Designed miniproteins, single chains, continued (3). Designs and how they scored, part 82

Each design is a single chain, and the fold is of that chain. pLDDT is the mean over its residues in the fold that is shown.

## One batch from the design tools (miniprotein)

Design m10834
Fold by ESMFold2-Fast:
Order: structure tokens, then C-alpha cells, then sequence
Structure m10834 (fold): chain A 65 residues (1-65)
């Protein structure tokens, strides 16, 4: 099934992504870090992560509850 639509802030500097599982969270974080992103916060047990992209955009991930 496709990912839920990301929510982008009006200033384009923050993106919120909801993922369906911890496996999707780990995969998404790994992909962004591999792409040059900086890991800011990582709490897979709480279903949460934050990554700053090279352009300064912050992506926040939440596992759906």
C-alpha cells in the first residue's frame, strides 16, 4: 500500500511523514541519512525520528498508532 501523503509546512522547512510500521520508519531514516541527511532524533521504540536534509528541511517521522 502507498505511504500516507506527507504534510509540508507553509515555509517548506518542515515535513511530517506518517509511516505504518517500525520497519518503514527505519528504512525511511536510513534512506535519508544515506542521501546526506543528519539524524537529529531517533527513538524507534517510541516510533519517532527526525532527520535534517542537506537543504535544511527537517523531516519528522511518526509510526501510525
Amino acid sequence: PPLRKPIVSEDGKEVTVTVDSLEELERAVAMLVEGGGELLEYDPEAGYAKVRLPDGVVVTFYVAK
Scores: mean pLDDT 77

Design m10835
Fold by ESMFold2-Fast:
Structure m10835 (fold): chain A 100 residues (1-100)
Amino acid sequence: MKPTPQEVLDAVSEVLRKAREKGMPKELLTALRKFAAAVMQLLDESGGQLPDEVREKILEFVKEIKEAIDNGDYDRALEIVEKGLEFLKKLGVKEPKPLA
């Protein structure tokens, strides 16, 4: 499977929409927004050309988050989002800092 940049963005947007519709806690919605922003930053910095393994891993996180939300397991969803953010940090995505 070769997910496109658009498919990755659509999947992230869908999980955010689903979390809002299910009335998830503000803390989890904030973490999901940070995750979405980090994915968008990574796609922008790479010109939309992420390695297949990176795109697949992001989609795995999105799938696991969606499953946790569907099951009402908010603690699990938050844990997966935090793991996804840590994965993105290892790829060089940092919180917005104008200075090094």
Scores: mean pLDDT 75

Design m10836
Fold by ESMFold2-Fast:
Structure m10836 (fold): chain A 79 residues (1-79)
Amino acid sequence: SVEEVRERVEALLKELEEKIKKSEGEERADYLARLGALYASQGDFDKAMEYLKKAIEADPDNELARLVYREVKAAVEAL
């Protein structure tokens, strides 16, 4: 059901936030990038961009963060 999907997304968001708090360096940047990508998939582009910026600040070479940030920014600017 839609309710079950929502509960699973909320659980995953909380798990990623906990992993971010317990990680450092490149590993933390990867979790930040994943959290940003998850927010983008939910249509929350403001939070997506905030977390992706933090991922890029933590690791400027993080491919996921750079790619997703570029796509989200382009989508927002095209609207």
Scores: mean pLDDT 84

Design m10837
Fold by ESMFold2-Fast:
Structure m10837 (fold): chain A 68 residues (1-68)
Amino acid sequence: SMEELLAYADEVAARLEEEFGDAALAERVRQRLIDFIRANPDASEEELLAQVLAELDAAAREVAARRA
């Protein structure tokens, strides 16, 4: 459901904030996931998971670059 997908986006953001200590980054990822869900109402759970993994990879690379 849309409610479950939005809750999942919140959980992903909370985990990112916990792991990286960057609330602004976590909120940007959360908003991008919400925008993806709303723009792609026919997206499968597999497609949403692929998007989550892509956002997590991008966030990790951004954090690594900023900390270097």
Scores: mean pLDDT 80

Design m10838
Fold by ESMFold2-Fast:
Structure m10838 (fold): chain A 75 residues (1-75)
Amino acid sequence: SSTERLRRALGLLSRAKRQLEEGDIDGAIEHLREALPLVNPAAQAYLEKAIEQAREGDIDGALAYIDQAVAALAA
């Protein structure tokens, strides 16, 4: 169901944020990639930007884009 996909996506995004905060950049990117097919196009665009920022070492930028993706899921 769409509710179960949303819950799964939010769980993956929450885990990715925690991994970024803990310095596990590779683990965070993998969870963000796993969330991509579960979310709407607006959230997908933000998650793609979060992955780019995480790869560049901009953890604050990556976290900000994840928060924007979460907001897009609620709209």
Scores: mean pLDDT 89

Design m10839
Fold by ESMFold2-Fast:
Structure m10839 (fold): chain A 78 residues (1-78)
Amino acid sequence: SSMIQALQDAAKQAEQQLTDANNRVLAEVGRATMRASDPALRDDAEAERAAAQARGDAENSRLTQQINALRQQKDRLS
């Protein structure tokens, strides 16, 4: 049905957003980790890494809940 297709498309879009968000977090954490190798920058870089990871975890949780809700709704219609 058109509703099932719309839910699948929405879930696929959210999965792509999750992949993009995870890639951004990996890049931010990687940059902060490299900066942490400098003792003069270490404490600030560790804080940046922790902040980037925390933001990433929050976004990951939000998108994962959205994907699961869409999949559950689609399954109820199937």
Scores: mean pLDDT 87

Design m10840
Fold by ESMFold2-Fast:
Structure m10840 (fold): chain A 85 residues (1-85)
Amino acid sequence: SAMKEEKAREIGEIVEELAIEEEGLSEEEARELAEKAREYVLSLPPKGAEALLLLARAEKARREGDLEKAAELEKRALELVRESL
């Protein structure tokens, strides 16, 4: 669905940013990693894609020093995983 494609795009963008800023990858290497992440997200069920998006946002928040937001996003991701079991 279009919404799942949007989630895949956002996750890819976060992966690309983190790969460059945290791991020091080149823009080319980061783009390749982001493309693989998008492919993986598109293979997931909708709740799995949503949970991964929340985890990606949590990692970005943690990196930005917002530990409270990171914890809340991780909690929401865990709730979605539990609903999928």
Scores: mean pLDDT 84

Design m10841
Fold by ESMFold2-Fast:
Structure m10841 (fold): chain A 71 residues (1-71)
Amino acid sequence: SEAEEIGRKAQELLLENLDLPSTLESRIAFYKELVERLNTPEAKALLYAVLSLKKGKDPELQKKAEEYSKK
């Protein structure tokens, strides 16, 4: 009940404030840091996947994500 209320309130705030871009920016920053620290194809795949979502599913970025996820 308490967890449901918190979740609903968070979703309502995101819808009201249009914080979706901020959430994506936070995820992009996180994956950029992972790429810098790990420098692995898997980390790069995650970064390109999130970047693709930000650009409305850019096919070129999606292709890069798939390429780096394939070993």
Scores: mean pLDDT 62

Design m10842
Fold by ESMFold2-Fast:
Structure m10842 (fold): chain A 64 residues (1-64)
Amino acid sequence: SLERELARLEVVLAVLEGGRYFLERRAAENPDKVTPQDRADLAAMDADIAAVRARIAALKAQLA
């Protein structure tokens, strides 16, 4: 159902935001250890978060 898909995506969003926060904090605490891969991972995570947010917004519009 759309409601179950919305609930699933809300959990996915929370996990992604938590992971993003953890990586950002780790980079802030150890700036000399930030690699190009770490920057790529953060950028990929930002893109995934944006995609999940867009899908959540679309599903909420369908449920309204």
Scores: mean pLDDT 86

Design m10843
Fold by ESMFold2-Fast:
Structure m10843 (fold): chain A 71 residues (1-71)
Amino acid sequence: SMKKELEEKYKRESVLSYADAGLATMLASSEGLGEDADTRRERTRRVADEANRRADERVKKAREEAEKKLK
């Protein structure tokens, strides 16, 4: 049914969005040849915060789109 299809799409989007945020954080933590540990931690934290913020927004948008299609 259309409802099940929209619920499945939202669920997949949630998983993928947070997986992308995790990957971005891992890549940031491995970067910085010659960078000191404190600078790397601060940069990685900023990348993680931004990536998670984008993931949250993407999940929220997917939920709103699903609800909109049920109207």
Scores: mean pLDDT 74

Design m10844
Fold by ESMFold2-Fast:
Structure m10844 (fold): chain A 91 residues (1-91)
Amino acid sequence: MKAERLRELAKKHPNPALSETILLAAKGVEYAEKGDLERAAELLRRAAELHPDPALSGGLRLAADDVEKGAYQVAIDRVVELVEAAVRSGL
């Protein structure tokens, strides 16, 4: 499950702000995987508000828009890529 992968990344990250953002994004991904696209988009937008990084925040908002359009698989992959990039860059 992509959501579980995100939760594992959050547990390993020492920054509480990024960890909290990743956990909320993971919940959004979990709802998208279950087909609850409205709640998934809401959670991804809330995750975008938690972190000041423009690339992470902007990417999470774009993923929320993709979920609302029904492109939820593209959105899930985007969230995973964004989180992995954020963890790798030391945000």
Scores: mean pLDDT 80

Design m10845
Fold by ESMFold2-Fast:
Structure m10845 (fold): chain A 77 residues (1-77)
Amino acid sequence: SLKDKLLKIVLESKSLSELIKKISELLGKSQSTVSRAVSEVVEELAKKYGISYNSLQDALNKVPVEEFVEKLLEKLL
């Protein structure tokens, strides 16, 4: 499924840049559109779960991955 492909990308990406590029390629969206959606979803989940972070990359490593993927699909589809 599309969700399973995104989950794999999130788990295997070594950087925020790689994550954005791979999601952009998978969904046919611009990197700027994907970058904005990733930032918004990470900020929403960090606020929801009381997660403190020093960078977007740090926050991405701490948010619940499955819920992140579900919310990202809602924003990009």
Scores: mean pLDDT 85

Design m10846
Fold by ESMFold2-Fast:
Structure m10846 (fold): chain A 111 residues (1-111)
Amino acid sequence: SYAQEILETAEKLSEILEDPGVAERVKALIEETEERLKNAKTKEEKIEVVESFLEAFKRFAEAVKQAASLLEPEKAEEAKKLADEILEKAQKLADEVKKKIERGEEVTKLE
């Protein structure tokens, strides 16, 4: 799933940035979003949860790119690339989940 690919990419990013908190923040964001989806009652509320998830990943990617600016050029470029890959997968995941919600499917997981 895109969620698993996001987590795997976040682990690689944690290694490059030498910050284990990077992968932990990504995992927490996924888990918090799934909890919010379980508690959402309407289609509109579920869509808002998914939009909040995507906005959080946009902010995460920006923060990573800013942190990466302090690294060696090669490591900086790799970290920025991985941040962009995470954001691309988060966008695809958000789009798939929104389509399921729009179809009236029960959604409690990011899959």
Scores: mean pLDDT 87

Design m10847
Fold by ESMFold2-Fast:
Structure m10847 (fold): chain A 93 residues (1-93)
Amino acid sequence: EPLPAATAEELAAELERMLAISKERLKAGEMPVASQITVKAIELYLETGDEEEALKYLYEEAEKAGLSKEEIEKAKEAFLAFVELRRRLEELL
């Protein structure tokens, strides 16, 4: 079976780099509101380790910002994709 070209440690470093870029874009004010909420929810998850708390934050902030159901679902999908990737990397480390 083919192995991935990157090691788990290299993938973790790339994930951290991507998150840092997303945080810089957030600071620049050029990020859509749904993306801003998603990045903040990811940061909360990384700080607390609590997926349910981060998801609750995402839903509450999205509703407060007046996002559509479609925008909320997209934000949730992006957040869950990050959580799944992080969990897989932790299993490999």
Scores: mean pLDDT 74

Design m10848
Fold by ESMFold2-Fast:
Structure m10848 (fold): chain A 90 residues (1-90)
Amino acid sequence: SKEELLKKIAELFLEAREMAELTLSPSKLSQFNQLAAQLEKLLVNLQNGEPVDMKELEAIINELKQLTADNEELQELLEEMLKLAKEVVE
């Protein structure tokens, strides 16, 4: 269901933030947190059934993936989050 997808996206976002805090350098973590704050605003809109610019959401996730290219677990969390977000808007 859409509600189950939204719950899973929220869980993946929390896991990604926790993983970033444990694994990233202070400089990369600062950059990650700035992008994550922008992503969180879009995910809150998605959760509330508000319109979301999917190109903006995808661009932010792609920037996060570039920042975390050396971390396979973060890559998987970000990729799954984008996949589920696309399923919500289809």
Scores: mean pLDDT 87

Design m10849
Fold by ESMFold2-Fast:
Structure m10849 (fold): chain A 111 residues (1-111)
Amino acid sequence: AAEAGEEAARYGEETAKYATKSAGKGEGGEEDAEKAEEYAEKTREYAERASEGGPVSRQNGEGAKSSAETAAELAKKAAKGEPVSGSERAAGGIAGVGAATSGWLAARAAA
């Protein structure tokens, strides 16, 4: 459980990194958006395993999953050239950081 939370945090950081790059590039960010989606899936997988550490780990694991999914979704939207405001692009990066933080908190609660 603790190790799974640490992996969720690590993949959440990668999700934030690539979501931010994709949002900055817009239509040129398709490759970065794909990486953000890949790392969001890894964050979800490990956050679910971290959730087995008890109620607090479950709450933080759910937060990590939700935040990673939001970051990846905004990155994909920006890369497709769909209308995304500057604040929505910033929110994608923040959501990715939220995934990393929640993953870490799930790890700590499970330890």
Scores: mean pLDDT 69

Design m10850
Fold by ESMFold2-Fast:
Structure m10850 (fold): chain A 69 residues (1-69)
Amino acid sequence: METTLLITAKPGKAQTVAEKARKQPGMLSAEVVSDTEVRAVFEDLESALAAGEALLKDPDVVDVDIVRV
């Protein structure tokens, strides 16, 4: 099942974070939704979790939330 991450970036870093998210395995789409938020859709929960852990290590990333449906 496709899994969506809402990624909170530092102010002015949403574009940079979106580009980094697009490089993660299992990425379907990554869109900048505000100056501090990126919405990233992954093929499955495992890909989303792995990408979330990698992105949380990035200094431009503040937080990563899984959007539950």
Scores: mean pLDDT 81

Design m10851
Fold by ESMFold2-Fast:
Structure m10851 (fold): chain A 71 residues (1-71)
Amino acid sequence: ELELLERARELAKKSVDYFKKGNIEEGKKYAEEAVRLLEAARPDARFEPVFVIDPKTGKVIDVEFRLTAHA
């Protein structure tokens, strides 16, 4: 469980790094992979990526994972 959660966190950081570089496609891929690992660790739960936008630049500066449902 902890190992999967830590790996998901690493993928979330990579997602943000790609968004900061303007690589939207790769950023989305890493965010989706992080969600898959979170749901593998918590099969009774569902998560969605929420992208935190810098209002000054319009760029994604962070990604949060929010619990949307319990199975």
Scores: mean pLDDT 76

Design m10852
Fold by ESMFold2-Fast:
Structure m10852 (fold): chain A 71 residues (1-71)
Amino acid sequence: MVPEEVIERAVGLVVDSLRRQGLPVSQEDVDLARQILTDEQKLKSLGVTEEDLKRPGLLGGRVAIYLQKKR
């Protein structure tokens, strides 16, 4: 289980990463990022290990890349 504090920080880093790349960030993107970060099976499909669950920066980066590929 990812701690709520780590999830909130990772969501912020996803938003910052997308904005840095000049991509518009919608409420749907924020909701999807939060959904992925709370879904252990989804995180495993993205190659996230239990060690990675303690790193908001790594989690945020992986989710941001995934969201970019879905566009």
Scores: mean pLDDT 74

Design m10853
Fold by ESMFold2-Fast:
Structure m10853 (fold): chain A 87 residues (1-87)
Amino acid sequence: MRAEIRELQRRAAETGDPELAGEAARAMARALGLSEEAQRLAEEAARLGMLGEQGDEEAFRRARELEEELFRLTAPLVEERLAEAER
């Protein structure tokens, strides 16, 4: 699972494909056991973030808004899941 996510991240970085960036983020959120809503927010934030890095200022702004919402929604669960993954 982690190896598949890393491969998606590598391909997204090499190609600049926003859809691959979104797929990688969604797979990561799913692997962490986040809600379907959080998975969707992670996918869209990553997709728009990639477009923003390519010069779309509106997409960059929207990605930051979605990242803030995702953080608010998931921060406590992510911290717990990361702690669980260590033991």
Scores: mean pLDDT 76

Design m10854
Fold by ESMFold2-Fast:
Structure m10854 (fold): chain A 65 residues (1-65)
Amino acid sequence: MVSEQVAAAISLVAYELDGDLAGIREEDGELVVTVNRETPELRAVLDRFRAMLAEEGKTVRVRFL
């Protein structure tokens, strides 16, 4: 189940990742975020996103290209 809070968090992370974001997908209640590279700044953004979604009972998995 997707809440408006989850949708807002997805919009925020997409804005912060910008050109580094390859895609976001939902699969079996888990969000998979694919990014074009791995940097400390991107990890910090993704860690905040993971924390926000944990409050909604959602898990986030990250894939680096």
Scores: mean pLDDT 75

Design m10855
Fold by ESMFold2-Fast:
Structure m10855 (fold): chain A 65 residues (1-65)
Amino acid sequence: MAEIEKLEEEIRKKQEELAKTVAQLNQAKRDGDWEAAEALSKQRQEIVDELTKLFKRLREAKAKA
């Protein structure tokens, strides 16, 4: 089912984005850039929320297949 493949690809891209954001957040904290750290922490939470929605959609799509 093409929807499952698209969801898995989107999840992979979001997981990669999450890893990059976490690395940038850790770097900002090491640099003492608290403004960047706050912005990146919010971005990390948004990516986690998006991943949660994608995993729910993937589960529903697999249940219908």
Scores: mean pLDDT 83

Design m10856
Fold by ESMFold2-Fast:
Structure m10856 (fold): chain A 95 residues (1-95)
Amino acid sequence: MLPDDLLKLLSKARQSYDEGLYYMSKKDYDKALEEFERAIEYLEEAAKKYPELRSDLLLQMSVLYRQMSRIYREKGDYKKAEEYEKKAKELEEQS
């Protein structure tokens, strides 16, 4: 059974993730980035409070960083795209 505060953090992360995907489908990349950043913040808070779940939470964050990388490529910011792709790979290696 997951703690109530953890369930709230994961629920908020999921909501922000789903909103980010919605904005991605509309090509509203700035709003998609804002929502993915919110999802990452909730997952980071959960990983800080529950280190035993860190592996699974890092995998979820890696998915978000890959999506942010794709957005930056679409915006022509190849440097940020590479930075987020590297972050995703680092998290996958730690998970």
Scores: mean pLDDT 87

Design m10857
Fold by ESMFold2-Fast:
Formats: C-alpha cells, structure tokens, sequence
Structure m10857 (fold): chain A 68 residues (1-68)
C-alpha cells in the first residue's frame, strides 16, 4: 500500500477507535488499536513523511512505556 493510503487508513481507524471508546465497546477498541499499531509499524518502516516520522516517535515512546 502507498504511504498516503496507510495514513488515510490510520486516520479512519483512529476515528473508529474513538467512536468505539465512546460506545464502551472494549473488544472493538482492542481490535482497532491492534490494527492502528500494525499500520503505524508499516509507516515507521517505509514512510519518509513528517507524519510517518511523528508516528515512529510516538510508537517508540509507547512501546518503551508498555514494555514489561
């Protein structure tokens, strides 16, 4: 997939996750967060845009905080 398509999918999934949180659907939230993380990893690996660089930094910070 192109970087532009991945960024659009990420935005769409983030909006869906926010809606699921508001609805209290924990199962959908966890599924959507998993999909968001996979797209963020792809963007961090292949993306060169400023948005991809920010996603990479946020992903690295998140993983560092959540590492057990």
Amino acid sequence: MSEEELLKQLDDLERQAAAAVAAGDDASVQRLLGQITEIQKELAKTGTSEEAKEIRKLLEEREKLEAS
Scores: mean pLDDT 76

Design m10858
Fold by ESMFold2-Fast:
Structure m10858 (fold): chain A 94 residues (1-94)
Amino acid sequence: GALAERALKLAKEALELATDPETKRAARAVAEAAERLLAGPPSLEEAIGIAILAIGAKVTAEFVSKDNEEAKKLLIEAAEATMRAALAAARAAA
């Protein structure tokens, strides 16, 4: 869906701009999660796991990351889009 596609694009852009290892790790995790959502419908358990991962990435961007503001902003937007896509998938699977 459009949310997962946007999440993947934003996460890849965040990963390219990121210099901090924690920010790079979070951006890569969000990109992989978005790719998983695009590969096909997840199970309810998988969708919940992806939503939790996305929340963790957002928290990392806001409170842990020491990276540039653009990389942090893109990661937050990617994580929010991934979380929304994962929650929609969870509702569809339930």
Scores: mean pLDDT 89

Design m10859
Fold by ESMFold2-Fast:
Structure m10859 (fold): chain A 80 residues (1-80)
Amino acid sequence: SLLEEQRQRAESLIRSAELLLKAIDEETNPKNIQALATSLKGTIGMMDEMIRLLEAADPEIAARLREVQARLEEKLAELS
């Protein structure tokens, strides 16, 4: 179903976000950090879309997306 596809996409986004946070924490090269910061901004945007799509149908996964999104926003602020 469309809802199940959206849930799978949300789970993939959460996994990608966790890997991205780990990559940034382990990176020491400024150019690579800048590229990762760009990926962070993109992931935040994708999470915002998924939250809007899932908020009514699956508030639990929407809440998880918001928690991870907040962590990405905090990391992005640290890099600015």
Scores: mean pLDDT 88

Design m10860
Fold by ESMFold2-Fast:
Structure m10860 (fold): chain A 79 residues (1-79)
Amino acid sequence: NIDRAKRLYELGYSLDSPLLLIRAAELFEESGDLESAKYAYKRAGDILKKGSDLFKSNGDDKLAEELEKQAKELYEKAK
């Protein structure tokens, strides 16, 4: 249901929650709204990329690499 996808996107955007944005993207894909799905995946990737940059700045290279990998996977889904 596209209305449910929109609500999860708005909540995920407001809370900077990659999990809610990923779930919104999946529901957009199920509803045939591939463009909205791409935006949701991209936003989730942006949040994880920002998290990666913060961990790298704090010297936690291992967690930074894990978050960067997850962000790249989401960016591929956004293509």
Scores: mean pLDDT 85

Design m10861
Fold by ESMFold2-Fast:
Structure m10861 (fold): chain A 95 residues (1-95)
Amino acid sequence: MVKATDAKGEVRGDRAIVTVKVENFGEDGDYTVRVLDENGNQVGAASVRLKKGETATVTIVAPRDALPPGTYKVEVLSADGKEVVGEAIAEVREL
């Protein structure tokens, strides 16, 4: 199990920056954090290596046009990319 918390985003100039706190209660591995729009399309992603019990803040950067201000779903995928092991909602705000 992975817990995704404190998901939030901000538009800065021509870039959108989304941050998510990820706590790993599962296996050591490389996890993918992805941001999905309302249609389920991936608009941003980053990978993070986490040990069991480790917490990391993952930063995802995308062009403003791909990730304009709005509400997005954040999913954490297992190391094999086959399972959603954590999720959160991120509000992306303009400065």
Scores: mean pLDDT 84

Design m10862
Fold by ESMFold2-Fast:
Structure m10862 (fold): chain A 96 residues (1-96)
Amino acid sequence: PLDEIRRRARELGREVERRLIEAGVPPDEARELARAIERLGFSVGLDLLRNGASLEFALRAMEEVIRRAGRALAEGDRDRAVREAQRATKKALEET
């Protein structure tokens, strides 16, 4: 389970990095932001597994956090990225 969460977080982080670069974010900044989102998503997925969530639920919740934050960053709204990540995290924890 842990290796699957970690692998999926890395895959999603790379997708976010690519989309940020496509949106005009400088490569070094895109990498830093994508890594931060990857770490956040991994932490959410890990916490859900530790609290008894299924692997499927943890993967889905992690993906939602990463995708929502990444989308907001690609649209140039860092504050919204933080709010969207927090909202998705809270929803996932409440559904567990």
Scores: mean pLDDT 83

Design m10863
Fold by ESMFold2-Fast:
Structure m10863 (fold): chain A 78 residues (1-78)
Amino acid sequence: SMIQQELLIRVRIIASSGMVYVAQRMQDKNPEQARRLAQEALALAQETLDEMIRLNAPQSWIDRAQQIIADAQQILAA
C-alpha cells in the first residue's frame, strides 16, 4: 500500500540521515570510520532516491534524499 511504501521510505531516510549525522561527529577523531559510515549512508540514500523517483514521491522527500547524498559526499571529499 502507499502508506507502507511511505513508511519504509521515511525509515530509510531517517537511517541514512542518522548515519551522516554520526559520521560528521566522528570526522576529527575517527576519520576512517566516518568515511565508512558516509559511504554506507550514500549508498542507502541513492537507492532510496531511485525508489522515490520510480514511485513519483513528493519533491520534499526527493530533496531530503539529495541533501543526505550531498552531505555524505562532503565527508568523503574531506
Scores: mean pLDDT 87

Design m10864
Fold by ESMFold2-Fast:
Structure m10864 (fold): chain A 77 residues (1-77)
Amino acid sequence: SMAEIERIRAVLAELIPEELALLEKKRAEGKLTPLEAKVAEALELIAQGRYEEAAELFREIGALGAAEAARLLAEEA
C-alpha cells in the first residue's frame, strides 16, 4: 500500500545515512569488500531517489529482497 511505502521511506531516511557512514569508514580504513562497495553505491542511489538504478544494482549482487523493495519505491515515486 502507499502507507506501507511511505513507512519504508521514513525508515530508510533514518537508517541509510548511518549505514553509509559505517561503509565510508570501512572504505577509508581499506576494509571495504567489493560486495560492500556495491551495497554502498545502491544505498547512495536510494538516498538520491534513484530507485530504479538501485533496484538493478541490488539484483546484480543477488540482494533480491532489497531489489524488489527499491523497485516498489520507484513505482510509487
Scores: mean pLDDT 80

Design m10865
Fold by ESMFold2-Fast:
Structure m10865 (fold): chain A 64 residues (1-64)
Amino acid sequence: MEEEKQREAELLETAVRNLEASVANLDGVDPEALIQAARDVAEQAEKVGHTEIAKRFRELAERV
């Protein structure tokens, strides 16, 4: 369980970093789409018990 949670957390951390990079480069990216993606991932992360990571995705959506 611990190792499974850590693996999923690291995948979500990577997704957060990728999404944050996309938010920083909005020149050719639709910010509405990024906000929706961040919210969707946050909801999914919370459902699987990664509440802290879900909060990070919500913060990214608020930043855009």
Scores: mean pLDDT 70

Design m10866
Fold by ESMFold2-Fast:
Formats: structure tokens, sequence, C-alpha cells
Structure m10866 (fold): chain A 90 residues (1-90)
């Protein structure tokens, strides 16, 4: 899946590949559940890489955004693009 490939790219430090895959996922009308899974898995990887404070803060902001999008019946595309923005800092 694109989620598995994007998370693996972050784990390997291939941030350019991760960004490409996240852009592809954003264009596929991602669900809130997919965005939550992606945010959690990316945050877990960044925590393990030595960025626990950054990972925790990024995850909290993304989770709140996903809740809002879900309540409004909207696509999780903005949340996936938010995860891309997190990865772009590396």
Amino acid sequence: SLIDEAVEAVEKGDYERAIELLKQLAEQNPTPEQARELARRVADVLDEKGYPVFAANAYTALELQVVGLELEGRSAKPAVLGIEGVVKRF
C-alpha cells in the first residue's frame, strides 16, 4: 500500500520518496482512518529516530485536524499534506 511504502521510505531516510508517495496518497481521496494510521506510524518512526518532542507535537496537531475533517464529512487530504509538511523538514 502507499501508506506502507511511505512509512518505509521515512524509516530508510528517503524523505524525497516519502514526499512523492504522500502526494500520491493525497490525490486518492484519503479517509480519516488512513490519515490517522499514517500520522501515528510516521510519528513512531520519527520518535525512534530521536525526535520524540517534534513527533509528539506533530501527531497531536494532525490528530486534531483529522477529527475536524471527519466531523465535517470531508476528505483527509489536508491532513495527509500536513504529514508531507512534517517529512519536508528532514
Scores: mean pLDDT 88

Design m10867
Fold by ESMFold2-Fast:
Order: sequence, then C-alpha cells, then structure tokens
Structure m10867 (fold): chain A 66 residues (1-66)
Amino acid sequence: MTFLDETEEHRRIEREKDYRAALEAAREAGMPEPAVEAAELVLEGASLEEARKYLEELYKKAGIKV
C-alpha cells in the first residue's frame, strides 16, 4: 500500500480543488474568461505556489481587487 504517497497526493488534490474554486469565484466576480482559462492551464502544469502568484498577477491585470 502507498499510504504515505496517498496522503501527500490527497493534500495536493485538495489544494488544487481550492484553487479551482477560487478561479470559479473569480469568474463569477467578473474576471475575463480568457484570464481564468489561462490560470487553469497554469494550475494543470505549474506548482501550486507558482499558480497562486500567477493568479494574483491575473487579478491585477484584469482589474479585480485581490
């Protein structure tokens, strides 16, 4: 069994889920759809820390108050 690996992967999935929820909330708040889509692509390929910084930059570019 990969109990330890499963625990780490579980935490990673939960963090990704939280960021996906944040992106959906940003979309509902009026962030341009292309900006949300770009952030989702970064989340799929980049680290969570890097994705968070990218989201902050997108919020600033889109004029949304973070």
Scores: mean pLDDT 63

Design m10868
Fold by ESMFold2-Fast:
Structure m10868 (fold): chain A 67 residues (1-67)
Amino acid sequence: EELLKQRKEKTSPEEYELNREIADRILRASLPALLEMYRKQLEENPTPNIEKVIADLEAALAEVEAR
């Protein structure tokens, strides 16, 4: 929390909110590409870890798309 508190003190409220919106937009653009990559890996070598990552990415994409 100390590092996050220092970042908030050094970053203006406007920059903080802009950075948050930029991060959300990057996630919306990046998540589909990541899902395609992991789905391809799952077809070649199905493992519980890859299935878990895909499920987490699908949940994150659904959350971002829902807002």
Scores: mean pLDDT 70

